# Designs tried in a protein design run: designed miniproteins, single chains, continued (2). Part 84

Each design is a single chain, and the fold is of that chain. pLDDT is the mean over its residues in the fold that is shown.

## One batch from the design tools (miniprotein)

Design m7090
Fold by ESMFold2-Fast:
Structure m7090 (fold): chain A 92 residues (1-92)
Amino acid sequence: DWLAQVEEALRNDDGSRFLELLRNAPPTEEAIRALLETIYRVAREQGWSDEQILSLMRVAFGAITPPDLSPEERRKLQELYDRIVAEILARA
């Protein structure tokens, strides 16, 4: 499925494939959460620093963010991202 392909692209250091897969991301909170948790888990397993992982998470979030969002929708999506990242880091 989509998330398994994302994990494979991350493990293979295939940045182009990773970004291509993000364009097909489901626009749900559950999909965003699963994506960020997968990035964190895979990158930590491969010895990435927290700074590198946070940078990748930010890039991934930017790639899945719809360009046509209103300022209010963009703020709510950013608040969701910040909450998920904080939850992931609290469990680390």
Scores: mean pLDDT 79

Design m7092
Fold by ESMFold2-Fast:
Structure m7092 (fold): chain A 74 residues (1-74)
Amino acid sequence: MDPKLLVTRAIAAALMGNFEAALENLEKLKDSPQVKRAIEIAKEALERYKKTKNEQERIDLGAEVAREILKELE
């Protein structure tokens, strides 16, 4: 699969609060320090999501995580 498509799918999943799907797509990328950091961001996001109390916090978390993943993979 095209690495750009995997990154796009991971970012889209993160924006939707689906960090499990984001992690699945990131794990299919070629191993690198940047990919390992993006995977760690997605794993931490799963734990943070469980602590969110309302829809706005979930939207804000998704946007934050998507930006962090994109920054690591640019």
Scores: mean pLDDT 83

Design m7093
Fold by ESMFold2-Fast:
Structure m7093 (fold): chain A 86 residues (1-86)
Amino acid sequence: LEVEASEEQLREAIELVEKLLELAEREEAGADPAELLEEGERLVEERPEAARVVEEVLRKLLAEGAEGKSHVDGLRLALEELRRKL
Protein backbone atom coordinates (compact mmCIF):
# COMPACT_ATOMS: atom_id res chain seq x y z
CA LEU A 1 0.00 0.00 0.00
CA GLU A 2 1.15 3.52 -0.87
CA VAL A 3 0.93 5.93 2.08
CA GLU A 4 2.56 9.37 2.18
CA ALA A 5 3.75 9.84 5.76
CA SER A 6 6.96 10.64 7.60
CA GLU A 7 8.57 8.06 9.92
CA GLU A 8 7.29 10.13 12.89
CA GLN A 9 3.74 10.20 11.46
CA LEU A 10 3.88 6.41 10.90
CA ARG A 11 4.92 5.86 14.54
CA GLU A 12 2.11 8.13 15.79
CA ALA A 13 -0.37 6.28 13.54
CA ILE A 14 0.83 2.92 14.94
CA GLU A 15 0.30 4.23 18.49
CA LEU A 16 -3.23 5.41 17.61
CA VAL A 17 -4.20 2.05 16.05
CA GLU A 18 -2.77 0.18 19.06
CA LYS A 19 -4.91 2.33 21.40
CA LEU A 20 -8.01 1.80 19.23
CA LEU A 21 -7.41 -1.98 19.28
CA GLU A 22 -7.12 -1.82 23.09
CA LEU A 23 -10.57 -0.17 23.18
CA ALA A 24 -11.97 -2.91 20.90
CA GLU A 25 -10.52 -5.59 23.23
CA ARG A 26 -12.11 -3.82 26.23
CA GLU A 27 -15.50 -3.94 24.45
CA GLU A 28 -15.05 -7.71 23.93
CA ALA A 29 -14.31 -7.97 27.68
CA GLY A 30 -17.64 -6.26 28.54
CA ALA A 31 -16.77 -2.56 28.84
CA ASP A 32 -19.47 0.07 28.18
CA PRO A 33 -19.64 0.77 24.40
CA ALA A 34 -20.64 4.43 24.99
CA GLU A 35 -17.56 5.04 27.19
CA LEU A 36 -15.31 3.34 24.61
CA LEU A 37 -16.77 5.42 21.75
CA GLU A 38 -16.16 8.65 23.71
CA GLU A 39 -12.53 7.64 24.46
CA GLY A 40 -11.95 6.63 20.82
CA GLU A 41 -13.29 9.94 19.50
CA ARG A 42 -11.02 11.80 21.94
CA LEU A 43 -7.94 9.82 20.77
CA VAL A 44 -8.69 10.69 17.11
CA GLU A 45 -9.37 14.39 17.85
CA GLU A 46 -6.11 14.74 19.82
CA ARG A 47 -4.07 13.14 16.99
CA PRO A 48 -5.32 14.55 13.65
CA GLU A 49 -2.21 13.67 11.59
CA ALA A 50 -2.12 10.11 12.97
CA ALA A 51 -5.87 9.81 12.28
CA ARG A 52 -5.31 10.99 8.67
CA VAL A 53 -2.63 8.32 8.07
CA VAL A 54 -4.80 5.57 9.64
CA GLU A 55 -7.80 6.68 7.52
CA GLU A 56 -5.69 6.59 4.33
CA VAL A 57 -4.41 3.07 5.12
CA LEU A 58 -7.93 1.80 5.94
CA ARG A 59 -9.38 3.38 2.77
CA LYS A 60 -6.72 1.70 0.62
CA LEU A 61 -7.19 -1.68 2.36
CA LEU A 62 -10.95 -1.48 1.68
CA ALA A 63 -10.28 -0.61 -1.99
CA GLU A 64 -7.94 -3.64 -2.27
CA GLY A 65 -10.63 -6.10 -1.12
CA ALA A 66 -10.76 -5.92 2.67
CA GLU A 67 -14.53 -5.24 2.43
CA GLY A 68 -16.69 -7.41 4.66
CA LYS A 69 -14.08 -7.67 7.42
CA SER A 70 -14.89 -6.54 10.94
CA HIS A 71 -13.78 -3.16 12.31
CA VAL A 72 -11.25 -4.98 14.54
CA ASP A 73 -9.85 -6.95 11.56
CA GLY A 74 -9.51 -3.68 9.63
CA LEU A 75 -7.56 -2.08 12.47
CA ARG A 76 -5.27 -5.14 12.76
CA LEU A 77 -4.53 -5.04 9.01
CA ALA A 78 -3.82 -1.30 9.23
CA LEU A 79 -1.41 -1.91 12.14
CA GLU A 80 0.46 -4.58 10.13
CA GLU A 81 0.74 -2.26 7.09
CA LEU A 82 1.97 0.69 9.18
CA ARG A 83 4.61 -1.51 10.87
CA ARG A 84 5.82 -2.74 7.45
CA LYS A 85 6.39 0.87 6.30
CA LEU A 86 8.76 1.66 9.18
Scores: mean pLDDT 74

Design m7095
Fold by ESMFold2-Fast:
Structure m7095 (fold): chain A 71 residues (1-71)
Amino acid sequence: MIREIIEEALKEQGLSVTDEALDYAVETAKKLGLSEEQVRRAAELAAEAAKQRGKTTVEKGDMAAGINAVV
């Protein structure tokens, strides 16, 4: 499911994610009708945004940035 795709993509990059960010991403992806590939790409971009800011945890704002980049 969408939640697991996001969690796995972020764990592979050594990042944690907040439950708020996951819930936001799952609901937004469903509303926008994102494919599994778009969801994975959004998570990758969210990870890049978080790392660029020196963070080890992906937050709602990072996921929003990633999702906006794939639509």
Scores: mean pLDDT 83

Design m7096
Fold by ESMFold2-Fast:
Structure m7096 (fold): chain A 101 residues (1-101)
Amino acid sequence: MPSLKELMLELYELMRELVEKAKKKFSPETVAQITAELDQVAATVALMYLNPDIPEEKKREVVEMVIERIRELLANIDKLSPAEVLAQVQAILAEVKAKYN
């Protein structure tokens, strides 16, 4: 089983890959919007990761969920509109915030 630290590193690498693919496919304005939402996802997950009051099982559940959602976005990015990609990243942020509480 990968460690929580290994999952966090995988998440950040997947986010970086998503931004790089978005840069090749979408306008600079759309890439900036996607990057801003991903930065909020990363910040919210980091706050959760550093919070000792959240059980490790819950931290793992949230990180694994975000990894799965980003992997699905990466697999389908060539089939998705800019608006659909942005909506999916916003949905991920909403789910992370809901699980953090």
Scores: mean pLDDT 86

Design m7097
Fold by ESMFold2-Fast:
Structure m7097 (fold): chain A 97 residues (1-97)
Amino acid sequence: MYEELYEKGLKYLEEGKLEEALEYFKKALEIYESIGDKLGVARALVEIGRVYHLQGKDELALEYYKRALELLKEVLPPDHPEVLLAEEIVEGLEEVL
């Protein structure tokens, strides 16, 4: 059910429709937060960060990726691919900002 909003966000992102993607990821985020789905929240935050990065809003993207990484580390093992990828993104953005 809530996954449909996240999936619509991904579809718009793939189509280069950044504003529409952002709208759907933010809607998914609000729902995941309301039901206490920490993993859903973290994944939505990653995608919001990605949209902002694609828009050239790098400082804002970094804020969202950092929030996502903190939540991912709470719910997933430190060697999980999603954690490692988020760490690489945060480190890369911090090196250039």
Scores: mean pLDDT 85

Design m7098
Fold by ESMFold2-Fast:
Structure m7098 (fold): chain A 62 residues (1-62)
Amino acid sequence: DADAHYEQGKAYKAQGKYMEAAKHYLTALFLDPEHEEALAALEELGRTHPEVLTAAALELAP
C-alpha cells in the first residue's frame, strides 16, 4: 500500500506533476513512517519545490 503510493508519486514526478507527487509521497509516509524511499523522495521534493510540499501537506490535513 505505501509502496503503491510511492510508485504513483514517482510517476507523477516524472510527468512534472509535483503537487500530485508530493501528495502520494506524504500518503506513503502516513501509511508507513519507516518508508525510507518515500522519505528520501519527499526530502528532495521539499528541497527543490518547498511551496508544493507545503501546499500538498495542507490539502491532506484532516
Scores: mean pLDDT 77

Design m7099
Fold by ESMFold2-Fast:
Structure m7099 (fold): chain A 55 residues (1-55)
Amino acid sequence: EEEKKKIEEEIKKKEEEARKIYEENKSKLDDDEAVELGDKLFLEILKFYEELEKK
């Protein structure tokens, strides 16, 4: 079950990085573009998460 912990940590790291990028760029981007970026990042994390979990 330590492997599960490792996977969770990797997912968290990706989520943290994406969130940092989103929050940092959110202030610099237009509202619409910020939403698009957030959606894109969120979807990428979800896909990564599901692929890892299915493994």
Scores: mean pLDDT 74

Design m7100
Fold by ESMFold2-Fast:
Structure m7100 (fold): chain A 61 residues (1-61)
Amino acid sequence: APPDEAEVRESLARMYMGILLTNEPDASAEEIAARVREMARRLGLSEEQIERLVREALERH
C-alpha cells in the first residue's frame, strides 16, 4: 500500500532538516529550531510532529 500523506510529509521534512543542518553548521540552536518549525508548518505537519522534529534537529545540532 502507498504510504499515507502525513508520513510522506514527515519524511520530506526530515530530508529538508538534514539539508538545513548540513548547509547552516554555524546557525544557533534557536535559529535551527525556528527554521525547522517554519518549514514543518509549511509542509502541513501537526504540532506534535513539529515538536518531535524540532527536538530531533536540536539533538543533531
Scores: mean pLDDT 79

Design m7101
Fold by ESMFold2-Fast:
Structure m7101 (fold): chain A 58 residues (1-58)
Amino acid sequence: SLDEVLARLAEALGVTPEELRRMIKEGFLDLDMRKLQEVADALGVTAEELIRRLQAEL
């Protein structure tokens, strides 16, 4: 689910899920792409698809 994805990604980036949600909504693209890729890989998607989905759902 989206909440589970947000929790994993937030922990990997060292932020809270609420802070991550705000960052994504505001189009913050200066995320650590390596950590984002690790979470995306665990979910079986690309980092770009993960960002796109999060922006669409938030």
Scores: mean pLDDT 71

Design m7103
Fold by ESMFold2-Fast:
Structure m7103 (fold): chain A 94 residues (1-94)
Amino acid sequence: SKLEEALKLMDEGIAAYKAGDYETAAENFVRAAELFLELIEKGEGNDRVKALLYSAIRGAGFAGAKLNNPKYRALFEAWLRQASLEELIKILKE
């Protein structure tokens, strides 16, 4: 399922981040976030999926900040200011 794929990507992202592989971590967290967003948009999300989405965005932001990547930094800054789901989607699609 998309949920199982997203959860696996979260685990792989966390493992990569802990290993200092920020490129792999950012890519896995972004892909997980995109899958969690699809689940929420289709009404298949719950409070846990929404929490996991924000965790994925945070992970991508922290990893991307280490890479000095402007897109991931913008995503992290939007997360910090508690941006709407619509704004987070817009940043992810840029």
Scores: mean pLDDT 82

Design m7104
Fold by ESMFold2-Fast:
Structure m7104 (fold): chain A 74 residues (1-74)
Amino acid sequence: MEELLRQEGPEWVKVAKDLIEKAKEALKNGDKKTAIRYVMAAFLAASMAEYAGLTEEAQKLRDEALKILDEIEK
């Protein structure tokens, strides 16, 4: 199981990046509710990447998602 997650780590990073971009687009369009959903999904994808051993990349993705969430909460 751990080795399979490790092989899929780059895919989880890609998913998290895609979700972060969708969150930014939703926020740009004023759709805060959709932006929050994408941010939450990005956190989950980043957590999966971290479990696969891509800790530094996952932390950067989480930080970016948190910045978007902070912008939504303002």
Scores: mean pLDDT 78

Design m7105
Fold by ESMFold2-Fast:
Structure m7105 (fold): chain A 82 residues (1-82)
Amino acid sequence: KKVIRIEVKASDTREEAIDRAVAAAEAAEVGDEIVIEVAPEAVEKIPAGLIATEVRVRLRARGLDARIKEIGKDYAVLEKTR
C-alpha cells in the first residue's frame, strides 16, 4: 500500500491540478491512496473535492476506478479500486 501526495498551489491552473492528479491516480496500484492537498489561497479557485470528482470521472472513462474516502476543506483522499 502506497500513499501518493499531490500538492495544488495557487500558481496552478485548475486543468494542471486535475491532469497531475489523474496521472498520479492512473499510475497508482489497486489499494494505493491518492491524497490531494490544496494550498489555502488556492481552495476557492481549485477545490479539492472538484479534483477528486474529476479524477474519478476520468479514471472511469478509461475502465479504472477510485473511491473517494474523504473530502475536507483543503484536501481529498481517494483509494484506487480498479
Scores: mean pLDDT 83

Design m7106
Fold by ESMFold2-Fast:
Structure m7106 (fold): chain A 66 residues (1-66)
Amino acid sequence: SKEEKGLKAAEVYRELVKQGLPLGEAREKAAKEVGVSEEEIEKSRKLGREIAEKLREIGDEFEASL
């Protein structure tokens, strides 16, 4: 639940930044909208990037084995 809220807030933050909001305002708005801290948004974004990087590494290693 807490991790799920963090991921949702990170997604809202990403969309707000894409729409041209300043980073600080986007973070505050996303945190307020989802009900999480700004730090939880950053943690979820970092975790998401790390997972995506690991999945890419696994995919590349699997393709190299073919």
Scores: mean pLDDT 74

Design m7108
Fold by ESMFold2-Fast:
Structure m7108 (fold): chain A 75 residues (1-75)
Amino acid sequence: SAAERLEELLEEGKARIAEIVEKYKDDPLLATEKVGQLVAEYAATARQLGLSGEDILELKFKLYEHYMEEMKKVL
């Protein structure tokens, strides 16, 4: 279902964001760029899977929210 696909993309995306933060913690600007690229890739995948515009916006929002929370832990 669309809800299951959204949940899977969120969990995968959050894990990859945590890896980016760990790898680039000493360069926040580069970390931000890498997360932006990741979010764009996941949004494109969600669109290809037929997720609604509302679901895609929720995905993007929650991925960036997770990035902010992970960065707060290393600042």
Scores: mean pLDDT 87

Design m7109
Fold by ESMFold2-Fast:
Structure m7109 (fold): chain A 63 residues (1-63)
Amino acid sequence: SSLEELLAELAAELLKQKLEAEYPDAEVTVEKLSEDTYKITIKLGDKVEEIILTREEVIKLVE
């Protein structure tokens, strides 16, 4: 059953949308690094911020 993986992917997409709403001039990307790890990249002009989050942390941030 891939339901848990689909839920995590949905949470990652919701986090991306939430960050794009909070930082409308920023380019936000969410990349799956492993089954339990995601990399969020926020680009605002010449500034690049990278954040590594676990699947649990991504889900928690969109609750």
Scores: mean pLDDT 79

Design m7110
Fold by ESMFold2-Fast:
Structure m7110 (fold): chain A 56 residues (1-56)
Amino acid sequence: SEMRRELLRAIGEVLRAIGDVLDAELAGDEAALARAREELRRARERLEELKRKLEA
């Protein structure tokens, strides 16, 4: 289903964003860390929205 494909894509975005946060943390790059955290926040919000629609 289309919704399932969107959910899988959203999960992939969250995983990628987590990787970006970890990379920035290891590099000690505060600017990159701030950007990565914002990216993760947006990805998590999108995933939660899709999950709510799938559960309804």
Scores: mean pLDDT 84

Design m7111
Fold by ESMFold2-Fast:
Structure m7111 (fold): chain A 74 residues (1-74)
Amino acid sequence: SKEDLIELGKRAATVAAKALGFSPEEIEELAKRVQERVASLPNPTEDSVLQVVVDELGEAARRRGLPPPTPLTA
């Protein structure tokens, strides 16, 4: 179902973003972007969803280029 495909995209984005060192807030933003993009697809498939995840991860990594979050308090 479309709901299952959205969940797949969010989970894949979350796992990959964690591996890349994104902050929890950045991971949530990325997952939301993936969810919105997949939700707008007319005929989403698992492959198209994973392509969206890869694309959004690449864009986030390239555009943000952010170092790991520096906590104000440890």
Scores: mean pLDDT 74

Design m7112
Fold by ESMFold2-Fast:
Structure m7112 (fold): chain A 100 residues (1-100)
Amino acid sequence: SSMEEKDKELAKEALKIAEETLKKVKAGEASIQELNDAIRRLVELAEKLENEELKKLVVEMTSELYHILLAYVRKDEEELEKEIKELEKILKRLQEWLEK
């Protein structure tokens, strides 16, 4: 349906934002502003999603990026590595959902 296609496109955009942000975090190149902008964009995408499973995954990605932001600001390397791994698991679940 047109709504299913719209949700898939919104979810693909969310995946792209999270993957690009994660790449910068892993490189040590992410700014606090870029992390805040990514979180805001993901919240906006989650609010537009009609599919409850996709909405939940994007909300979980938003939560993990916020935890990454907190660890990054605190310079907590152990917590940062933990939150990166949790985000990677969510990204894999979203990617697998989109490949159905």
Scores: mean pLDDT 88

Design m7113
Fold by ESMFold2-Fast:
Structure m7113 (fold): chain A 70 residues (1-70)
Amino acid sequence: EKSLIEKFDELGDKFVEAVMNGDYEEALKLLEEGKKLAEEIAKSKDEIDKEYGEVKLENLEKAIKAVEKE
């Protein structure tokens, strides 16, 4: 089974592809899915994974707001 971090990385790859194809509807959906995964990673018992999730969550919240303005 794929870890939450691996799933997050896969969503990141799909997000880049969606943006490059001009599919901003899919890109926004992928950002929201990434935010949900980052929230789960931020709840990790591992200190490194928790910090990673918190940083990614902050970055994604900012990115979602930027995409919604278009």
Scores: mean pLDDT 77

Design m7115
Fold by ESMFold2-Fast:
Structure m7115 (fold): chain A 66 residues (1-66)
Amino acid sequence: MEKEKKIKELKEKLKKAGITDYSDEELEKALKENNYDVEKAAKKLIEKNIEEGVKLLKEAVEKVTA
């Protein structure tokens, strides 16, 4: 019960940051890795999303541009 509540809170915080691509499963994993601390889990996922997005953008541009 409490776990589902924290997943909802995490999803809401990520949505405020413009991140909506995480599943409940992924959110639960992030919460577990951060002792169910919503703030820490949110920061970790945001940082990961930024790093992953930048890397993917660089690779995509490299492969589709002449």
Scores: mean pLDDT 75

Design m7116
Fold by ESMFold2-Fast:
Structure m7116 (fold): chain A 60 residues (1-60)
Amino acid sequence: SPSDQQSLDDTLREMDRNVGRLLDKARELGKIDPVRGQEEMDRVREIGRLGRETLERSRS
């Protein structure tokens, strides 16, 4: 339904905002500890990718 699509879109936008905040924090960590910052960025990107794929599959 349109309401369900709106809820999924809202969830995706919220997820993207949260992933963006975590990436910003990982980037700041990388200024102090480049290895840990890169590892955290890679981890956050992977989690964000899997979350988006899961929600996108819910539309099919």
Scores: mean pLDDT 80

Design m7117
Fold by ESMFold2-Fast:
Structure m7117 (fold): chain A 94 residues (1-94)
Amino acid sequence: MEDARALAEAVREALRSAEELLRKAKEDPEKAEEYAEKARRLLEGAEVMLRGAEALRAEDPEATEEARRAYEETRRVTREAEEIARRIKEEREE
């Protein structure tokens, strides 16, 4: 359904999935690159959903801002997962 609230909920769901992938990257560093790549794909999907919510901003500005905040958190979580993957790769190449 193409309303800003549904899109905001979809971005929040992407955030929860990205947070779980970050947790898995911390628990299983050998798979951190795979988890970081999955988190990056979730971030890309969340960007598309955020764009949809922004198009509906005039109808529901609060939902659009919730989507933006969830997207910014998803970006932060994804970066953290990528940093873990990079560190583990460097440690393996010592």
Scores: mean pLDDT 84

Design m7118
Fold by ESMFold2-Fast:
Structure m7118 (fold): chain A 80 residues (1-80)
Amino acid sequence: NDVESRIQALENTIKYSLSKGNKFSAAMAYYQLGQLYFEVIGDKEKALEYYQRALKLAEEAGNEKLKEMIQKKIEELKAE
């Protein structure tokens, strides 16, 4: 399945990025996984979990713009 292949690719990206200490790339991959669960799969609970993981990694990476973007997306998801 298309969706399953995309999930596996993002999970592999997360694992590789974390193994290299690349918290920014891992945060982006978690963010994309959250969007996939929210917008394509319709699983808000899983989407929120992935956005929270992305937020933690963005904070650890010191990327304020990415942190702001993820926080806004979490607020949008909770408002629905």
Scores: mean pLDDT 87

Design m7119
Fold by ESMFold2-Fast:
Structure m7119 (fold): chain A 61 residues (1-61)
Amino acid sequence: DLAAKGIQAADAGKLDEAAELFEKAAIEYIKNGDLEKAKQLAELLEQLGYKEKAKKILDLI
């Protein structure tokens, strides 16, 4: 699961890698119709300071 890998990267202090994994996970959730989980990852990205990635995900919903 890309979201789980993102959490592991964040725990390791690799925030840029975590943000990229969360963006990919959110896009997969959108493709699968799970818009709620995609929104949750967008909110997480915004809290981590990756506002442009968060906006891109929300624009796809």
Scores: mean pLDDT 83

Design m7120
Fold by ESMFold2-Fast:
Structure m7120 (fold): chain A 62 residues (1-62)
Amino acid sequence: MEEIAREVAKRTGLSVETAKRIIELSLKGYSPEEIAKELGLPVSTVSKAMKTAGELLKEKEE
């Protein structure tokens, strides 16, 4: 999880803590729009972070 948050942060320019929060909210079923509203970020930024996290999670499923 921390390694995924670090890579998402690197690719999006967000802090590791912000990337981790986006991943946690996404796993709880929040939409990109809801996460963007909670964190004060553009929906496009949150959507990119969620897509990147999803790709990395599939790669590291084991």
Scores: mean pLDDT 79

Design m7121
Fold by ESMFold2-Fast:
Structure m7121 (fold): chain A 86 residues (1-86)
Amino acid sequence: ALQELIDLLVAGFQRVLNNVPVSREENLAAIAAMSRAAAANNISPQLLLKIVNESFQRIVKNKITDPAEIRAVVEEVLAKLLAEEE
């Protein structure tokens, strides 16, 4: 479901922003989970990369650290980019 992808992206961004130590195995599992969730919603690898890049750039540029604000950014970027696929 789209919510699973949003949850995975938010969790991923929080880990990066908080410098949480993550094993190689945990990183690979997270990437695999995001790829599966994207595919389940007909999101191509290229579109997923664009969503990740635009969301992360906006989060970093605006120094967003609050989980609710991170989620709002991810949801806005997803809505915008999915509308462009119509």
Scores: mean pLDDT 79

Design m7123
Fold by ESMFold2-Fast:
Structure m7123 (fold): chain A 70 residues (1-70)
Amino acid sequence: SLRDKRIENALKELDYFIEKGDYEAALRIGARYPEVSAYAMLKLADKYPDLSEEAIEAFKKHYENIKKKR
């Protein structure tokens, strides 16, 4: 489906920005779809273990803010 293609593209973009070290872009992409969110948290914790707790919390806060459309 169109949604499945968008999720596939989001996963590719997420990997790209994680490898590039663009933490902020990775957080934004990870928050776009629930299916990508879990993968984003896992990848960020793996790639940046020294930031694992802070990275997960920052991601959760960003995701919740998007959901509320403040």
Scores: mean pLDDT 68

Design m7124
Fold by ESMFold2-Fast:
Structure m7124 (fold): chain A 80 residues (1-80)
Amino acid sequence: MLSPEEQLELFREEAEKILESLKKAVESPNKSKEEQEEAFKAAVEKLKKLGEELIKRGVDEEEVKKIVEEAIKRMEEILK
């Protein structure tokens, strides 16, 4: 099984993928503001669920929360 350190590294990679997916969704010329907001909500929910799962597996809660908070701030910037 993956170590807590390896799980934290994978979580950072997954957060970057979620951010990239949101950026692509928001940059699509046919997306309404409502569709962009739905994409943002889905991205935030996915990130929070992944973080909660890591905490349950014994990964450091403060480190997970920091990654989640930083990613959400970056997502808010993408949404404008």
Scores: mean pLDDT 80

Design m7125
Fold by ESMFold2-Fast:
Structure m7125 (fold): chain A 75 residues (1-75)
Amino acid sequence: MKKKEEKKEKLLEVAREIALEAKKAGTLKADIEEALERLREKLEKAEEEELEEMYKKLEEALKELEEYLRKLEEE
């Protein structure tokens, strides 16, 4: 039980970092809070296996976004 909740918290934390970096890059047009709320609702319904897959995808997305931001700073 607690382990599943811990995974959800980590997913939300990574998603929030992605959203903040995307906003800095100007790629995020929508409200960050709204996007995070939708993700939170999805996480509540997700199975443990789905949480692990989402976490990996979010980590990959964060790394790609960080690389994109580094290139933007050069301009």
Scores: mean pLDDT 66

Design m7126
Fold by ESMFold2-Fast:
Structure m7126 (fold): chain A 71 residues (1-71)
Amino acid sequence: MEELRRQIEKAAEAAPSPEARGQAVADVIGQHYVPVVKRTRELIEKEGVKTLDEMDAVSRRVAAEYRAEEA
């Protein structure tokens, strides 16, 4: 969380205009969440989950792993 906030602040400061600032912040947020999305997809494929409830459970497991790394 603190690292993501720091990256967002740096991207906003480096942006050449107010319009570019919003896009730069969005790009940083997207890059931060890409590994979580990729990991979730890999587990869904590996475990052969087919229901939305099972997919949600996998997403929560991945989120818990990343939360533990942040703490």
Scores: mean pLDDT 67

